# Designs tried in a protein design run: designed miniproteins, single chains, continued (5). Part 36

Each design is a single chain, and the fold is of that chain. pLDDT is the mean over its residues in the fold that is shown.

## One batch from the design tools (miniprotein)

Design m17233
Fold by ESMFold2-Fast:
Structure m17233 (fold): chain A 68 residues (1-68)
Amino acid sequence: MSVLEQLREELEKVREEALASDLPEEEKIKRFEREALRLYLQASAAHPELADELAAVAEEIMKEYLEE
């Protein structure tokens, strides 16, 4: 599995976990944003050559959640 595919899967999982939680909507969004940023920073630190592609994946998943 590519690093980009791994990040997408991890972000989708974090989104599902946030949505499944009993937290208020604003806290679900904050939790997702925090974990998404953490995952992106870890991936880009490990693979700086893919930083732009990793940022695009993170932006795409965040957009899908926030535009709901």
Scores: mean pLDDT 78

Design m17234
Fold by ESMFold2-Fast:
Structure m17234 (fold): chain A 88 residues (1-88)
Amino acid sequence: MEEVKRLIEELRELLEKLKELKESGELREKLLAAAAKEGLAAEVEALSDEEFEEYFENLVKSLERGIEAGAEASALREAIESLKVILE
């Protein structure tokens, strides 16, 4: 219980930072930089503005759904780690 609660709080903080980066227009650049480290920069660059908006909405909805449903600790850790790659 306590570990899941801490992971949910960390995920909420990262989700808020993700939303702030989206509002500032920096999110796409940070996502591109993260993808470049994995050799996927071309795939991210190929996304249209509309496809990127859809990707962001689906990501946010998925994360919010996981928080509300009380997702398993392993799933929460994977979501946190993925967001840290984008935000750091």
Scores: mean pLDDT 73

Design m17235
Fold by ESMFold2-Fast:
Structure m17235 (fold): chain A 102 residues (1-102)
Amino acid sequence: MLEELREALREIAKYVPKSQRKDFAELLLEIAEILERGELPRWEDLKHVPAFIAAMVNLLSEGEEGLKLYQRFSVLLAQVTDRKGAAEILREIAEELLKESE
């Protein structure tokens, strides 16, 4: 499960616009911090939602493949029982995005 989540996030990250990579990475870090506290993230509490929307628009514009990736990610995230492990994956992908921004 955790390796599948990592794979899906890395695939989705490729569709994040260059201008939104830092904001998307910050979103992943915000979610990771919430999960590490044993809480569930709520969209109302997140500041970088526009970056997520931009990534999803790009992903879905790829048609069936993009929809499949989004569905895989959504299912995996919803099935997260190991919140600390999921948080570690989110931080790993965020760090990768930050290194590639600029």
Scores: mean pLDDT 70

Design m17236
Fold by ESMFold2-Fast:
Structure m17236 (fold): chain A 96 residues (1-96)
Amino acid sequence: SLKKAEEAIKRVPLPDEELIERYAELVEMAIEELAKEKGDEKLYEEYKKKFEEELKKVREILEKNKEDPEKELIVRGVLARYAELLDERKRREEEE
């Protein structure tokens, strides 16, 4: 829903680059946790490489779709939700 994307952006009024950085931090933390649980450093490197490729695609989508306000809003809304998840995860780690 476009309205849900707008509401997410309103709750997290960060510029696109900061939203992308928050998303990157959340995913990197998840990859690190998964690699530690499995004790597999190669798994960390493989997921990190795939994530870097996906992150480049996200940046390209945001840049290319500046002329498509609905697509830009949806992508930004998703990133805003991931920023909220990062804040929740950091809060849980600080309570330990």
Scores: mean pLDDT 69

Design m17237
Fold by ESMFold2-Fast:
Structure m17237 (fold): chain A 71 residues (1-71)
Amino acid sequence: KFASLYTAQQIRIIGDAIDAGKTLSSADIKAQAEKETAKRLGLPLSTVRKEVAKMEKENAEIQRKLEEEQA
């Protein structure tokens, strides 16, 4: 599942940076995760960016439903 792979790459990148004593901006994490996901899936970066945008929209929908569940 694309969402799980992209999220795993973000977590890995953050963890690697912490282990190296570095801090990364959210923009750097996103850019690195997009590149790593593209490399891992063998897809063009443009395709990965489209899927990330779609996934972020879907994730916002899931968050909305979780808030409704808690109300």
Scores: mean pLDDT 76

Design m17238
Fold by ESMFold2-Fast:
Order: sequence, then structure tokens, then C-alpha cells
Structure m17238 (fold): chain A 72 residues (1-72)
Amino acid sequence: AAALIRAALEELAATAPPVVGELVRASLEGLLTGSEEARARALELEAQVSEEESAAAVAAIRARAAELAAAA
């Protein structure tokens, strides 16, 4: 389950614009490993992305993760 969610997030990060892709990767690393450096990086990247862009990316990631979790 967690591995499928991680794979989905990595796939989305690879196809997103560079800043959004980096935000997704940093957020994923912080969430899965508890890395303070990754969390700090994600917060810095969030400041560079509009709230609407961030919210849309999070919604897409959650929808994709839910699909993969349901299939597992």
C-alpha cells in the first residue's frame, strides 16, 4: 500500500513542472522518512508555488494514491 502510494507520487512528480515535481518529492520524503530537511525543503518550495497550484497538485496526488490503494 505505502509502496504503491510512493510510486504514484514519484510518477506524478516526474510529469509535473520542475518546481511542483520537487515539492512533491520533498513532501513525500518528509512524510515517509520524517526527514526535517525534506520537510523544510517542501515548505520553501510551497512558498514558490501559488496556493491554487499547490492545492490542485495535492488533490491530484490524493486521487491517484486513493486509486492505487483501492487496487491493492
Scores: mean pLDDT 68

Design m17239
Fold by ESMFold2-Fast:
Structure m17239 (fold): chain A 122 residues (1-122)
Amino acid sequence: MEKVLIVLITEEKVTLIYVEDGKVKSVETVPLSEAKEKIDEAIKKYKPDKIIIVLGPGEKAYEFYLELLPYLEKKYPDIPIIVLNAMELFGVPIEEALEKYGIEETAKKILEAAEKKLKEKE
């Protein structure tokens, strides 16, 4: 059973998508100010095999990412973290991708891109 936590970072909100064996099991959207705590809770609850961070455009999203990545690397050193760029992946902001594709298809695209990146660079 492959367990993946997807973290979608936008300027205002983080969306957490928990996936088991390629199927979305849980979705939670939280304000950026609460996101570190909610990500920590999700990791402890689900114990994911890997974390995929999808970074949206904008200064606040990037600043949050710069704080989050070293926090997760120090606290959960045994969980591999894959970072994807939302604009490279979707060609549109995360909010537009979610609206156009829905949660299931958005998660599928993220999982496929992360698997491709792992095969190229580990």
Scores: mean pLDDT 85

Design m17240
Fold by ESMFold2-Fast:
Structure m17240 (fold): chain A 85 residues (1-85)
Amino acid sequence: MVVKIVAEHETAEKARRFAEIANQILKEMGVEGAAGSVGRRTEVFAETPTEELKKEVVRRLLEAAEQVGALSVEVSEVDSIEEAL
């Protein structure tokens, strides 16, 4: 299972900051995934093999998005990382 998080920000700088924080969170949790930004949008992909891990990853990423002041965050689930793209 892959979790896809899309966040919209006031500025491209905030979008990049969230991408950096998201990549750090994934690394600290040992979760396979990546985060990147284009303009004012940040996209995060995380491979979460269990529902428990999914909930924790989503919780931490949503808290980080709130801390950077994201305007909106959308969370979705896909069967594979290829479908998340």
Scores: mean pLDDT 82

Design m17241
Fold by ESMFold2-Fast:
Structure m17241 (fold): chain A 60 residues (1-60)
Amino acid sequence: MTPQERFSVGVVKAFAEAKDEEELKERVRQIALDAGYTPEQAEQAAENAAKHFKLVKEEE
């Protein structure tokens, strides 16, 4: 499985399992690091996931 595929699967699970924005950020950051992304890329991925999480919650 490629690092990109591992990251995508992990992010989907994080969105399903995270209770709040901070938990989602921590999970996505760790998943990105485990997939071989840099700390900077991992932080950007976590921030993007948190922004998307807020949008989903605001529509409910």
Scores: mean pLDDT 74

Design m17242
Fold by ESMFold2-Fast:
Structure m17242 (fold): chain A 63 residues (1-63)
Amino acid sequence: SIAAGRKAFEAVKPAIEKAVADLSKASQSRVLTTVQVGLFAGREDKLEELIKQAIQNGKSIDA
């Protein structure tokens, strides 16, 4: 549900922001948006994979 996804996103947002703090603002925004959209679409069961892939994609954009 959207409510569950929002709660999960709010819980993980500070950790994600810290993990991508050294990336460009564009990559930071992309990673956060990707995780938010995934969680709002009910992908909380794949939370760790979603975060890992989003961060890796952000790093690839900045490379």
Scores: mean pLDDT 76

Design m17243
Fold by ESMFold2-Fast:
Structure m17243 (fold): chain A 87 residues (1-87)
Amino acid sequence: MKKLEEEAEKALKLAEESVRGARVSDREVGEELEKELKEVEEEAKKQSIEEQAKLLKEKAKEITRRAIEVGSEASLETMLEQSERLG
């Protein structure tokens, strides 16, 4: 359980960072992805702790992938500059 929760938290943080980068490159799409991530978190709260962790991990990975694709299309260089200044 604890390990799955930790993996879910790491996936969520990665998704949040990726969405932040996407929002800088394409604000409209980035805001949409941020809203989807928030909706996933709200849906997860209705599940058991174990199911919540599984759902967050799976959906966070999907959102991260989409955010990276947005960066590739809108400006990967701009996303990297915004997300990587010593942090």
Scores: mean pLDDT 70

Design m17244
Fold by ESMFold2-Fast:
Structure m17244 (fold): chain A 101 residues (1-101)
Amino acid sequence: SRAQELLRRAAELVLEAAKLLLKASSDVTEAIGLVLRAIGLLLDIELNPEDIVRLAEEVIRLAREVIELARTKSTDPRLAEEAIRLAEEAIRLAEEALRLA
């Protein structure tokens, strides 16, 4: 469905944002944790694609954590800004998926 497509795309954007924080965060352990959680979320979307509401809420939660790490632990402002942009786009897509559910 369109909601499932949006949710997968949102999770991919969160993964890309978390990967940027591996290069741009003083808290590498936290950044690794976000990457692993984003990978787990992509797997959850493939295994449970009907759980649109739960998965969208998980995308939004993880994206907000990416934004917080980028704002508080940035070592590269440009990469942190890009990570925030990607995470905010992921939130918008997840919210659109919720409207279609």
Scores: mean pLDDT 88

Design m17245
Fold by ESMFold2-Fast:
Structure m17245 (fold): chain A 82 residues (1-82)
Amino acid sequence: VEDAYQEVLAFAKERGDEELIELVKKLYENKTVESEIALGTFAAFIEIIKTLDKLYPDPEAAERIYDTLFEEMKKVLEELLK
């Protein structure tokens, strides 16, 4: 699931969140079924975020949605790496 990993990693780098970057790398290195499913799911979330950005008339609203989903992704990644 290298494409999903690259998509999520690129998103984390664009946000400049070093913690999320490290979590994504650890998740990829873990090589569990749960980790692979999580990476695929997060890649899907990123595509949804991109779609919302195109549909929202307000760039500020789109950014708030990005921040909210980004924070949720980080929580899930931390839980999986316990």
Scores: mean pLDDT 72

Design m17246
Fold by ESMFold2-Fast:
Structure m17246 (fold): chain A 84 residues (1-84)
Amino acid sequence: MTTVENKLIGLVLRAIGDLLAGNYEAAAKDFRAASELVEKTYGEQGKPASDAFRKAAEAAEKGDIDTALKYLREGMKKFAEVSA
């Protein structure tokens, strides 16, 4: 069975690739999928990570690469705390 960690890492890597390629809409979609996956899996405990990935999606839609990567790092940190 595919773990949530493996699926999240796949979505995050895809989002980074889309973001760096200038595919901002696709990157935002990938970050939203990561947010939804964390919230669906961990519920309220996953909310800090989910909120960070949602902010990364908002920044990605605006083409703000630096802000999107900042919130991606925060989301991964918060995910590590809830998935430990």
Scores: mean pLDDT 84

Design m17247
Fold by ESMFold2-Fast:
Structure m17247 (fold): chain A 80 residues (1-80)
Amino acid sequence: LAERIVEAQTPEERGLHVTRVASEIQRLAEEDPERARRWAEELLRRLRELGVPQDLLDAVGRVLDSVLEQSERHPGRLLR
């Protein structure tokens, strides 16, 4: 997934991959918020290792933080 984000050369393709990752993390956060947070941290670390621009790291980080925060606010909501 990290490598797919890096390989995306257009903002549209990059956004699609980020959205997919956010959806997977949101689903995981509803079941296991701690694991979802660790997974998000691992993804951001991998993206930094791959040398992505800081603005992309910031954008991905904001999306992931938003998803995790929303899951914490609605812990009883079931996603499938």
Scores: mean pLDDT 68

Design m17248
Fold by ESMFold2-Fast:
Structure m17248 (fold): chain A 77 residues (1-77)
Amino acid sequence: SLSPEQQAMLAYLERQRDALRAQAAAETDPQVRALLEQMAALYDELIQRIRDGTMTDEIVAAATERLAALADQIVAL
């Protein structure tokens, strides 16, 4: 079973994923929509890795960098 800390992290990641999916569904720019969908998919991967016990510091660092890069792409559009 998951620790309280892991449950809190999952709740946070699920909220971020759901917010990004809602934003993507309302988005009219197809490039921005695709980037928001990619960000939501990254949160899905992190959620799954916590559930599977396969989360590492390296995965967190890589996901953080990728999320920042995707956000920067949206700002640059």
Scores: mean pLDDT 88

Design m17249
Fold by ESMFold2-Fast:
Structure m17249 (fold): chain A 118 residues (1-118)
Amino acid sequence: KRKERLKEAFDKGYEEGLASDEPYIPAEPALIAFDLVKDGKMSLEEAVEAAIDYAKETFPEEYLERMREHARKVAQLVAEGKEEEAFYIIGYLIGQEAKVDPERAEELRKLIEEKYGI
């Protein structure tokens, strides 16, 4: 079933993100871009710009380049209908968030699971 595959991709991403030695970046900008494109509220370009505007007001400048890269990648995957890959990346970023802020990571994970029924 579609939802089962999306949950598998998300869970795999989360596990790999949590285990990753890659540098941390905040997950929220990518999630904002994902939601805006997935809900049909904005185009890919509009969603990326909205995510970056949020990032500029919310997070230190040193994260902006990486947050932009992830927001664009996720928005592009959603726009292309590559939902499993998009959910994997969102899971991965939330998994990395769990290493720095486990309470925030659980909040973001719950929001995704409840909103998309995975």
Scores: mean pLDDT 84

Design m17250
Fold by ESMFold2-Fast:
Structure m17250 (fold): chain A 81 residues (1-81)
Amino acid sequence: DPLQEEIRDYLNLIGAMDPNNPEKMRQLGQEIQELRKNKDWESLEKLLEELKKKAEEAQKILDELHANGDREGMLEVQKNS
């Protein structure tokens, strides 16, 4: 399911940058699944737009860690992914 894969990619990237809040990621995943079951596509689209923005922010931070050669930061992100 391409949409489910996109959602997982966003949540994984966001979660890797905020590993101290796994419960928040779990709750977001449940909310998305409930919206999909209820066919509430409008609310799902809004939530996906928010997740996309958060994932883009997380990716920017990851790219900066990589560019700076922060090996420890990169390893920490990978360990928490």
Scores: mean pLDDT 72

Design m17251
Fold by ESMFold2-Fast:
Structure m17251 (fold): chain A 95 residues (1-95)
Amino acid sequence: MTAEELLEALLAALKNASEKTPEAEELRALHRELAETFSSWVEENNLDEVEVARRMGVPEELIARALAGDEAAQREVARRVVLAMIEEYLAKQAA
């Protein structure tokens, strides 16, 4: 899967979610899907998740916690990177 295909899939999911106010469980499921999609994309492209997170501006303290094996921090890093990628993609489309 290319980065463009990943972003198109995420944009489609966000557009569908905007038509309804999702329940908290649906939002948690969406965040999980985003994290899993990002992990698959990183693995497919042989990228270092830590290096990608640093380039996308994730705080070093959060990255350090994720590297120490904090699963909650690992999910939060993945979530923030995906959101930052979506924001960058939307900014480029607006220009």
Scores: mean pLDDT 64

Design m17252
Fold by ESMFold2-Fast:
Structure m17252 (fold): chain A 93 residues (1-93)
Amino acid sequence: MEEEIKKIEEELKEKGLTKNDLVGALEVLVLENRTEEMREKADEIAEKLRNNEKLTLEDMKLIMEAVKTTEEWKALPEEVRQERGERLLKELE
């Protein structure tokens, strides 16, 4: 519903996140989920963000999940975060 979209938008604004930050968060979510479906959804939402297109409630929920995932990654010690990144990249080889 439009009121729930507004609440999510206000929470994202309070966090001081830019559109580029939201796109970056979606990339982190894709790396964690490792599915083609998540990649396609993230790319669609990122394109909508770049074009200032209207987001659906489901798009906004996915952005919030991406932001939470990114906050969890930032809360990890730098060495653990580096190991996670290296492990994910190694699986792509």
Scores: mean pLDDT 73

Design m17253
Fold by ESMFold2-Fast:
Structure m17253 (fold): chain A 58 residues (1-58)
Amino acid sequence: VTSASAHSEEEAVANAKKIGYPVLVNTPMAGKITLNNEEQVKNKVSEFGYPVHFDVLQ
């Protein structure tokens, strides 16, 4: 299983852009959430903590 992890807002935005929206992420405080745009990535990952894991089959 290949997963991408983000340790900062910049990494999370970059990972989401590569995957495309909507994107599914696993966050430390909220578990699995769906993000529909870049603003949601910035707002939600800042609230829910790092690292954020993207489930990617690539």
Scores: mean pLDDT 73

Design m17254
Fold by ESMFold2-Fast:
Structure m17254 (fold): chain A 80 residues (1-80)
Amino acid sequence: SAETAAKGAVEGARQLAAAGHDPYGNAGWASTGAVKAGRESKDPVAAMYASGGWARIAADNGTAEQVMKGAVEGAKKAGS
């Protein structure tokens, strides 16, 4: 769902902040993209895939994997 995608992105942003990264720069951009993708998608799996793309774009070298893992973990928790 759009809510699951949005919660995943927010959780990913929180994990980046906890790791000492800018929560409003790269992570904020990824969160915005994930919410947009979730709202436009009729398929929650497709929305999560699109959210991963935004997380990858928002993160710089060395952080893209952390952002994506955070988004996936956040989505799992939000979906339960």
Scores: mean pLDDT 51

Design m17255
Fold by ESMFold2-Fast:
Structure m17255 (fold): chain A 77 residues (1-77)
Amino acid sequence: MITPEELREEYEKATGIKIPDELAEKVFEIVKDGVKRGLTREEIVQRVREMFKDKLSDEEVEDLMRFAVLAYKKIGE
């Protein structure tokens, strides 16, 4: 199974965006839980938005949502 660290490195290589370790780990947990519960990619991405919307800028939340999409692809397959 892909780790949060490996996923963060892959995302940085693909986008040039560096996600902080702590945030990457939290997003990865949300995605893993969502996949285990049978949630759709859209529902999982929305949960990430709701968790961080009040704590981070809209731009940072958008980056975490994109990171969640990549995580879903790697875990959900």
Scores: mean pLDDT 82

Design m17256
Fold by ESMFold2-Fast:
Structure m17256 (fold): chain A 98 residues (1-98)
Amino acid sequence: MEGRIEIIRGLAELVLNAYRADKPPQSSSEANAKLVFDTLAETVKKRLEKAGLSFNSAEELALYYEKLLVEQMLKDGRIEKEVAEKWLEEIDKELEEL
């Protein structure tokens, strides 16, 4: 498990750094961030599956990447704190159930 989580963390950090460097336009920031997340998570998921890694590994990647994007949106002031906190709690609960 540990090796997979480290790979997921590294990939999530690379994507988060890209998001920070090239932020979406303010008027569509949330929609664009979600589109980037969905596109990249799906691409990485397919690569993990082709490498013979379990579906759960791809789900763990998606949840971890989603968590980092929510944290970044909160830091940028693009999402309400109470909404972000509830969303992060749900992600953490799903990660504990995996």
Scores: mean pLDDT 58

Design m17257
Fold by ESMFold2-Fast:
Structure m17257 (fold): chain A 74 residues (1-74)
Amino acid sequence: SLLDEFKEEAEKIIEEGKKNNWSLEEILERLQELYDRYVRKIAGSDLSREEKDALIDELAAEAQRLAKEVKEEV
């Protein structure tokens, strides 16, 4: 699913950022860019409005959770 793909890509960004000693700001910026890309993908898809709204809401919740976790590690 798009949500599972988003989670996998987000985890890769966080892992790569930690491995390469990226700043907190850089990791958060990359996560925001990823979120924006997935919102655009969903908005441009042939899914129903209800499916798009549900998926975007779930995506937003996951993005906020990940951002909070990254901030709490610093």
Scores: mean pLDDT 82

Design m17258
Fold by ESMFold2-Fast:
Structure m17258 (fold): chain A 81 residues (1-81)
Amino acid sequence: GMVTIEIDARETELAETATPEQLAAFKELQAKVNAASAAGDFVRLNAVAIDPENPEVEVEITALLDPNRNLVSVEVKSRPL
């Protein structure tokens, strides 16, 4: 089957400070990916973040991982805020 995991990183300040909640969310993401892989499922990751090059632009990244955690496809969409 396929498992969809959604990540909202629009309020995440990358590379400076990771909050305990952000670290917990990352660990939960890893656990869900590992569980899907163990079950023989594909993983669809949907991530939304602010473009670090342009804070007025939102970037949506959709990545598809196979059951061996190999990256199959990536789609990137951007939109103005």
Scores: mean pLDDT 74

Design m17259
Fold by ESMFold2-Fast:
Structure m17259 (fold): chain A 107 residues (1-107)
Amino acid sequence: SEVIEELERLIEEYLKKLKEIAEELSKTDPEKAENVQKRIEFLEKKKKEAKTPAELLRIALELAAEVAALTGDVEAFRRELERLLRLAEELGDEETAELLRKLLEEL
């Protein structure tokens, strides 16, 4: 499925960004860097255990939210939520689509 391939690509992109953020944080805030690294390891494990596109979509959302929390880049987060919303709609995952619409309204 093209949607699954796009979700896997997005997850890898977000994981790469988080690893880069953790590396930079290690220079100024080692405790925060360690917490980010533990979160990366947890989400990598969830990705390996994921059995459905809906589970991958939720992991992608959690990763995008972690990037947003660390960067403060609201405009980038909005764009990522819009991408994830389109993927949720293509999958017919109405529960995740409703969650994403609410998050977009709160931005």
Scores: mean pLDDT 88

Design m17260
Fold by ESMFold2-Fast:
Structure m17260 (fold): chain A 98 residues (1-98)
Amino acid sequence: TLKDIALAAAKKRGIPEELINDFIELARKYGKPGAEVPIYLAIAFAPKDTSADELIERIALILYDFGVPKEDILAILRKHNVPEEVLKRIEEKIKSME
């Protein structure tokens, strides 16, 4: 399934399954029905040279575009010990999205 392909792609990059699950729950809570699908697509079809940090940034921006509050995104990233440099880049990109 698409979910299985996405979870395998995340695992190969060292991204915890628990972080992916928290992203999906935010997408379901704030997004429209099926909002998890774009998240799984972004993970499953990321270029092979995409780092874990770059993929996490892309997912965070997708969640923000869905209407997830910035504070909720940053909270799950901190919960999973994502580096502060990544969080700062996400905040800067969110600010540029208006």
Scores: mean pLDDT 86

Design m17261
Fold by ESMFold2-Fast:
Structure m17261 (fold): chain A 66 residues (1-66)
Amino acid sequence: SRADLQAQLVKLTNQALKYSLTDPKKSKEYLEQAKQLLVDAFPGQGELQSRHLEEGLELSKQQQLK
């Protein structure tokens, strides 16, 4: 369901953000899992959605350095 997809994306992106400064490799693995979920869920639009997710995570990381 959409709610299940959203919950998984939130969990994976939170883990990616958590490790973004301390363990970039682990952060990238969580981000890649989230991007794959979007590609699988939105055929033909998943790449665009995954790019927006990546950009959003980077902005969130920058804001946490406030």
Scores: mean pLDDT 76

Design m17262
Fold by ESMFold2-Fast:
Structure m17262 (fold): chain A 91 residues (1-91)
Amino acid sequence: AGRTVLAGISEEEIREAGLSEEEAAELVARALIEAAEAGAERLVLVTEDTPGALRAAELVLERLAPHFEVVAEEEAVIAGRPVRVVTLERK
């Protein structure tokens, strides 16, 4: 199996960094695209179930859409926190 890269989005981390949802999405999307260019075949985006984090995740997915497809979406609880897990694979 090719390399899998995991990225997390939380509203608290966005706020602590002083970023907008759009700015956070740009940074996360750029990091994931760089990982894909370095040979990652699967990307996993773990998003906190909050409006700000979910908006940032939508913007990340829009930026990844040209080269990656969503192959799985699920809701989970990780370390007591509700999250949405989106798995993407290279088209």
Scores: mean pLDDT 83

Design m17263
Fold by ESMFold2-Fast:
Structure m17263 (fold): chain A 58 residues (1-58)
Amino acid sequence: SAVEEELKSLPPEQRPEAIAQLLRSDDPALRGVALKMMKGLPVEELMAVGQAGRALEA
């Protein structure tokens, strides 16, 4: 997937926000890519995704 490849190419500082945005997508395929990427992330990056998601809701 082009989206998955782009996420892997992002610097660690930008990746949590990009994943959080995909999790908020109405497209189940994009949410699936985000969930798949999260399975490979360390706990600290998973927490960063959660924080980015909360910031996007504000």
Scores: mean pLDDT 77

Design m17264
Fold by ESMFold2-Fast:
Order: sequence, then structure tokens, then C-alpha cells
Structure m17264 (fold): chain A 77 residues (1-77)
Amino acid sequence: SAELEKFKEEIKKLLEQISAYIDEGTDAGLEKAKQLLGQIYSILQQMYQLDPEAAEQLVKELEPKFLENAKKVTELA
């Protein structure tokens, strides 16, 4: 689906932006990373409603270490 491809590319873009904000090492950067993580979560929820198998596959393809770090950023903010 063209919409699923758009969601996948949007999540990849947001993931790159989150990494950049975390690398800033500032409270403002961490707050921005938290906001972008929320956007990824919203897109994933939409993907799960549209195609659960595609959403699960994307989650498995994401870096486990990055997902763990994203959770830590959310807990610390």
C-alpha cells in the first residue's frame, strides 16, 4: 500500500531526527526527541489498524538499542 510506504518512510525520518536531538545532549533536545517519539507512536497505531503484520515487521526491523534508548528518554523527561 502506498499509504503504508509513506508511514514507514515518515517513521524512518522521525527516527533520524530523534537520534540527532539525543546527540545534542541538552534538555531541549531531549524534550524534542520525546515529542517526535510520540509522533512515531501515533503513526504505528495507525499502521496497526491498517495492517498489523506490516506494523509488527517494522517494529522488529528497528534497532533494539535505539528503541531502548527512546524509552529511557521518555522516562527521564
Scores: mean pLDDT 76

Design m17265
Fold by ESMFold2-Fast:
Structure m17265 (fold): chain A 98 residues (1-98)
Amino acid sequence: SNVLRSEAQELLDKIQELLDKLNELLMNSELGPDERLDELSGLETEYDELVTKLNEILDKLEVDDPELASQLRLKNDLLSGLFDIKVGLLRLVLSQEL
Protein backbone atom coordinates (compact mmCIF):
# COMPACT_ATOMS: atom_id res chain seq x y z
CA SER A 1 0.00 0.00 0.00
CA ASN A 2 1.02 3.66 -0.40
CA VAL A 3 0.97 4.01 3.41
CA LEU A 4 3.47 1.15 3.89
CA ARG A 5 5.70 2.59 1.12
CA SER A 6 5.68 6.00 2.86
CA GLU A 7 6.42 4.44 6.27
CA ALA A 8 9.31 2.39 4.83
CA GLN A 9 10.76 5.48 3.10
CA GLU A 10 10.49 7.53 6.35
CA LEU A 11 12.40 4.81 8.23
CA LEU A 12 15.08 4.67 5.49
CA ASP A 13 15.42 8.47 5.73
CA LYS A 14 15.88 8.18 9.53
CA ILE A 15 18.56 5.50 9.00
CA GLN A 16 20.33 7.92 6.61
CA GLU A 17 20.15 10.62 9.33
CA LEU A 18 21.88 8.21 11.75
CA LEU A 19 24.62 7.62 9.15
CA ASP A 20 25.08 11.40 8.93
CA LYS A 21 25.32 11.63 12.76
CA LEU A 22 27.83 8.75 12.80
CA ASN A 23 29.93 10.60 10.21
CA GLU A 24 29.81 13.78 12.37
CA LEU A 25 30.87 11.72 15.41
CA LEU A 26 33.79 10.20 13.45
CA MET A 27 34.97 13.73 12.52
CA ASN A 28 34.34 15.30 15.98
CA SER A 29 37.64 16.29 17.63
CA GLU A 30 35.96 18.15 20.57
CA LEU A 31 34.57 15.03 22.29
CA GLY A 32 36.81 12.71 24.30
CA PRO A 33 37.04 9.02 23.33
CA ASP A 34 34.71 7.91 26.20
CA GLU A 35 32.05 10.47 25.16
CA ARG A 36 32.29 9.35 21.51
CA LEU A 37 31.96 5.69 22.58
CA ASP A 38 28.80 6.54 24.59
CA GLU A 39 27.35 8.45 21.59
CA LEU A 40 28.23 5.53 19.28
CA SER A 41 26.43 3.09 21.63
CA GLY A 42 23.31 5.29 21.48
CA LEU A 43 23.44 5.46 17.66
CA GLU A 44 23.85 1.65 17.40
CA THR A 45 20.80 1.12 19.65
CA GLU A 46 18.67 3.59 17.65
CA TYR A 47 19.87 2.01 14.38
CA ASP A 48 18.87 -1.51 15.52
CA GLU A 49 15.39 -0.25 16.52
CA LEU A 50 14.87 1.49 13.14
CA VAL A 51 16.04 -1.56 11.15
CA THR A 52 13.74 -3.85 13.19
CA LYS A 53 10.75 -1.57 12.53
CA LEU A 54 11.68 -1.24 8.84
CA ASN A 55 11.80 -5.04 8.44
CA GLU A 56 8.31 -5.33 9.98
CA ILE A 57 6.97 -2.75 7.48
CA LEU A 58 8.78 -4.43 4.56
CA ASP A 59 7.33 -7.85 5.53
CA LYS A 60 3.84 -6.32 5.28
CA LEU A 61 4.70 -4.52 2.02
CA GLU A 62 5.98 -7.81 0.50
CA VAL A 63 2.39 -9.20 0.61
CA ASP A 64 1.08 -6.31 -1.59
CA ASP A 65 4.20 -5.37 -3.60
CA PRO A 66 7.02 -7.96 -3.41
CA GLU A 67 9.11 -6.18 -6.09
CA LEU A 68 9.10 -2.85 -4.23
CA ALA A 69 9.79 -4.65 -0.91
CA SER A 70 12.86 -6.30 -2.51
CA GLN A 71 14.13 -2.94 -3.84
CA LEU A 72 13.77 -1.28 -0.42
CA ARG A 73 15.47 -4.27 1.29
CA LEU A 74 18.42 -3.86 -1.10
CA LYS A 75 18.61 -0.15 -0.17
CA ASN A 76 18.52 -1.08 3.54
CA ASP A 77 21.31 -3.67 2.98
CA LEU A 78 23.49 -1.01 1.33
CA LEU A 79 22.88 1.48 4.17
CA SER A 80 23.61 -1.28 6.74
CA GLY A 81 26.93 -2.05 5.03
CA LEU A 82 27.90 1.62 5.13
CA PHE A 83 26.87 1.86 8.81
CA ASP A 84 29.06 -1.16 9.69
CA ILE A 85 32.06 0.37 7.84
CA LYS A 86 31.69 3.70 9.68
CA VAL A 87 31.26 1.97 13.07
CA GLY A 88 34.42 -0.05 12.37
CA LEU A 89 36.36 3.09 11.45
CA LEU A 90 35.23 4.94 14.59
CA ARG A 91 36.11 1.96 16.83
CA LEU A 92 39.56 1.84 15.17
CA VAL A 93 40.08 5.59 15.87
CA LEU A 94 38.93 5.16 19.49
CA SER A 95 41.30 2.17 20.01
CA GLN A 96 44.23 4.49 19.14
CA GLU A 97 43.09 7.10 21.74
CA LEU A 98 42.16 4.76 24.63
Scores: mean pLDDT 86

Design m17266
Fold by ESMFold2-Fast:
Structure m17266 (fold): chain A 70 residues (1-70)
Amino acid sequence: HMDPAARAYVVELLNTVADYVDKIIEARQEAKKAGLSDEEIEKLVNQTKEELDPEFKARVAEIRARAAAA
């Protein structure tokens, strides 16, 4: 049976990954609905990743720091 702290860490990581993936999927779908070309969709998705990468990394670092402090 996993430690409660370890379980909380895993759940937060999974939720963080799910949120990141959902935002990327939404960006792709929105661009496709707007009638953008494959190249334009790729550029928009890359821009979204550039915006989300610092936030994602900061969130993962925060979760890791809290787990280490527990």
Scores: mean pLDDT 77

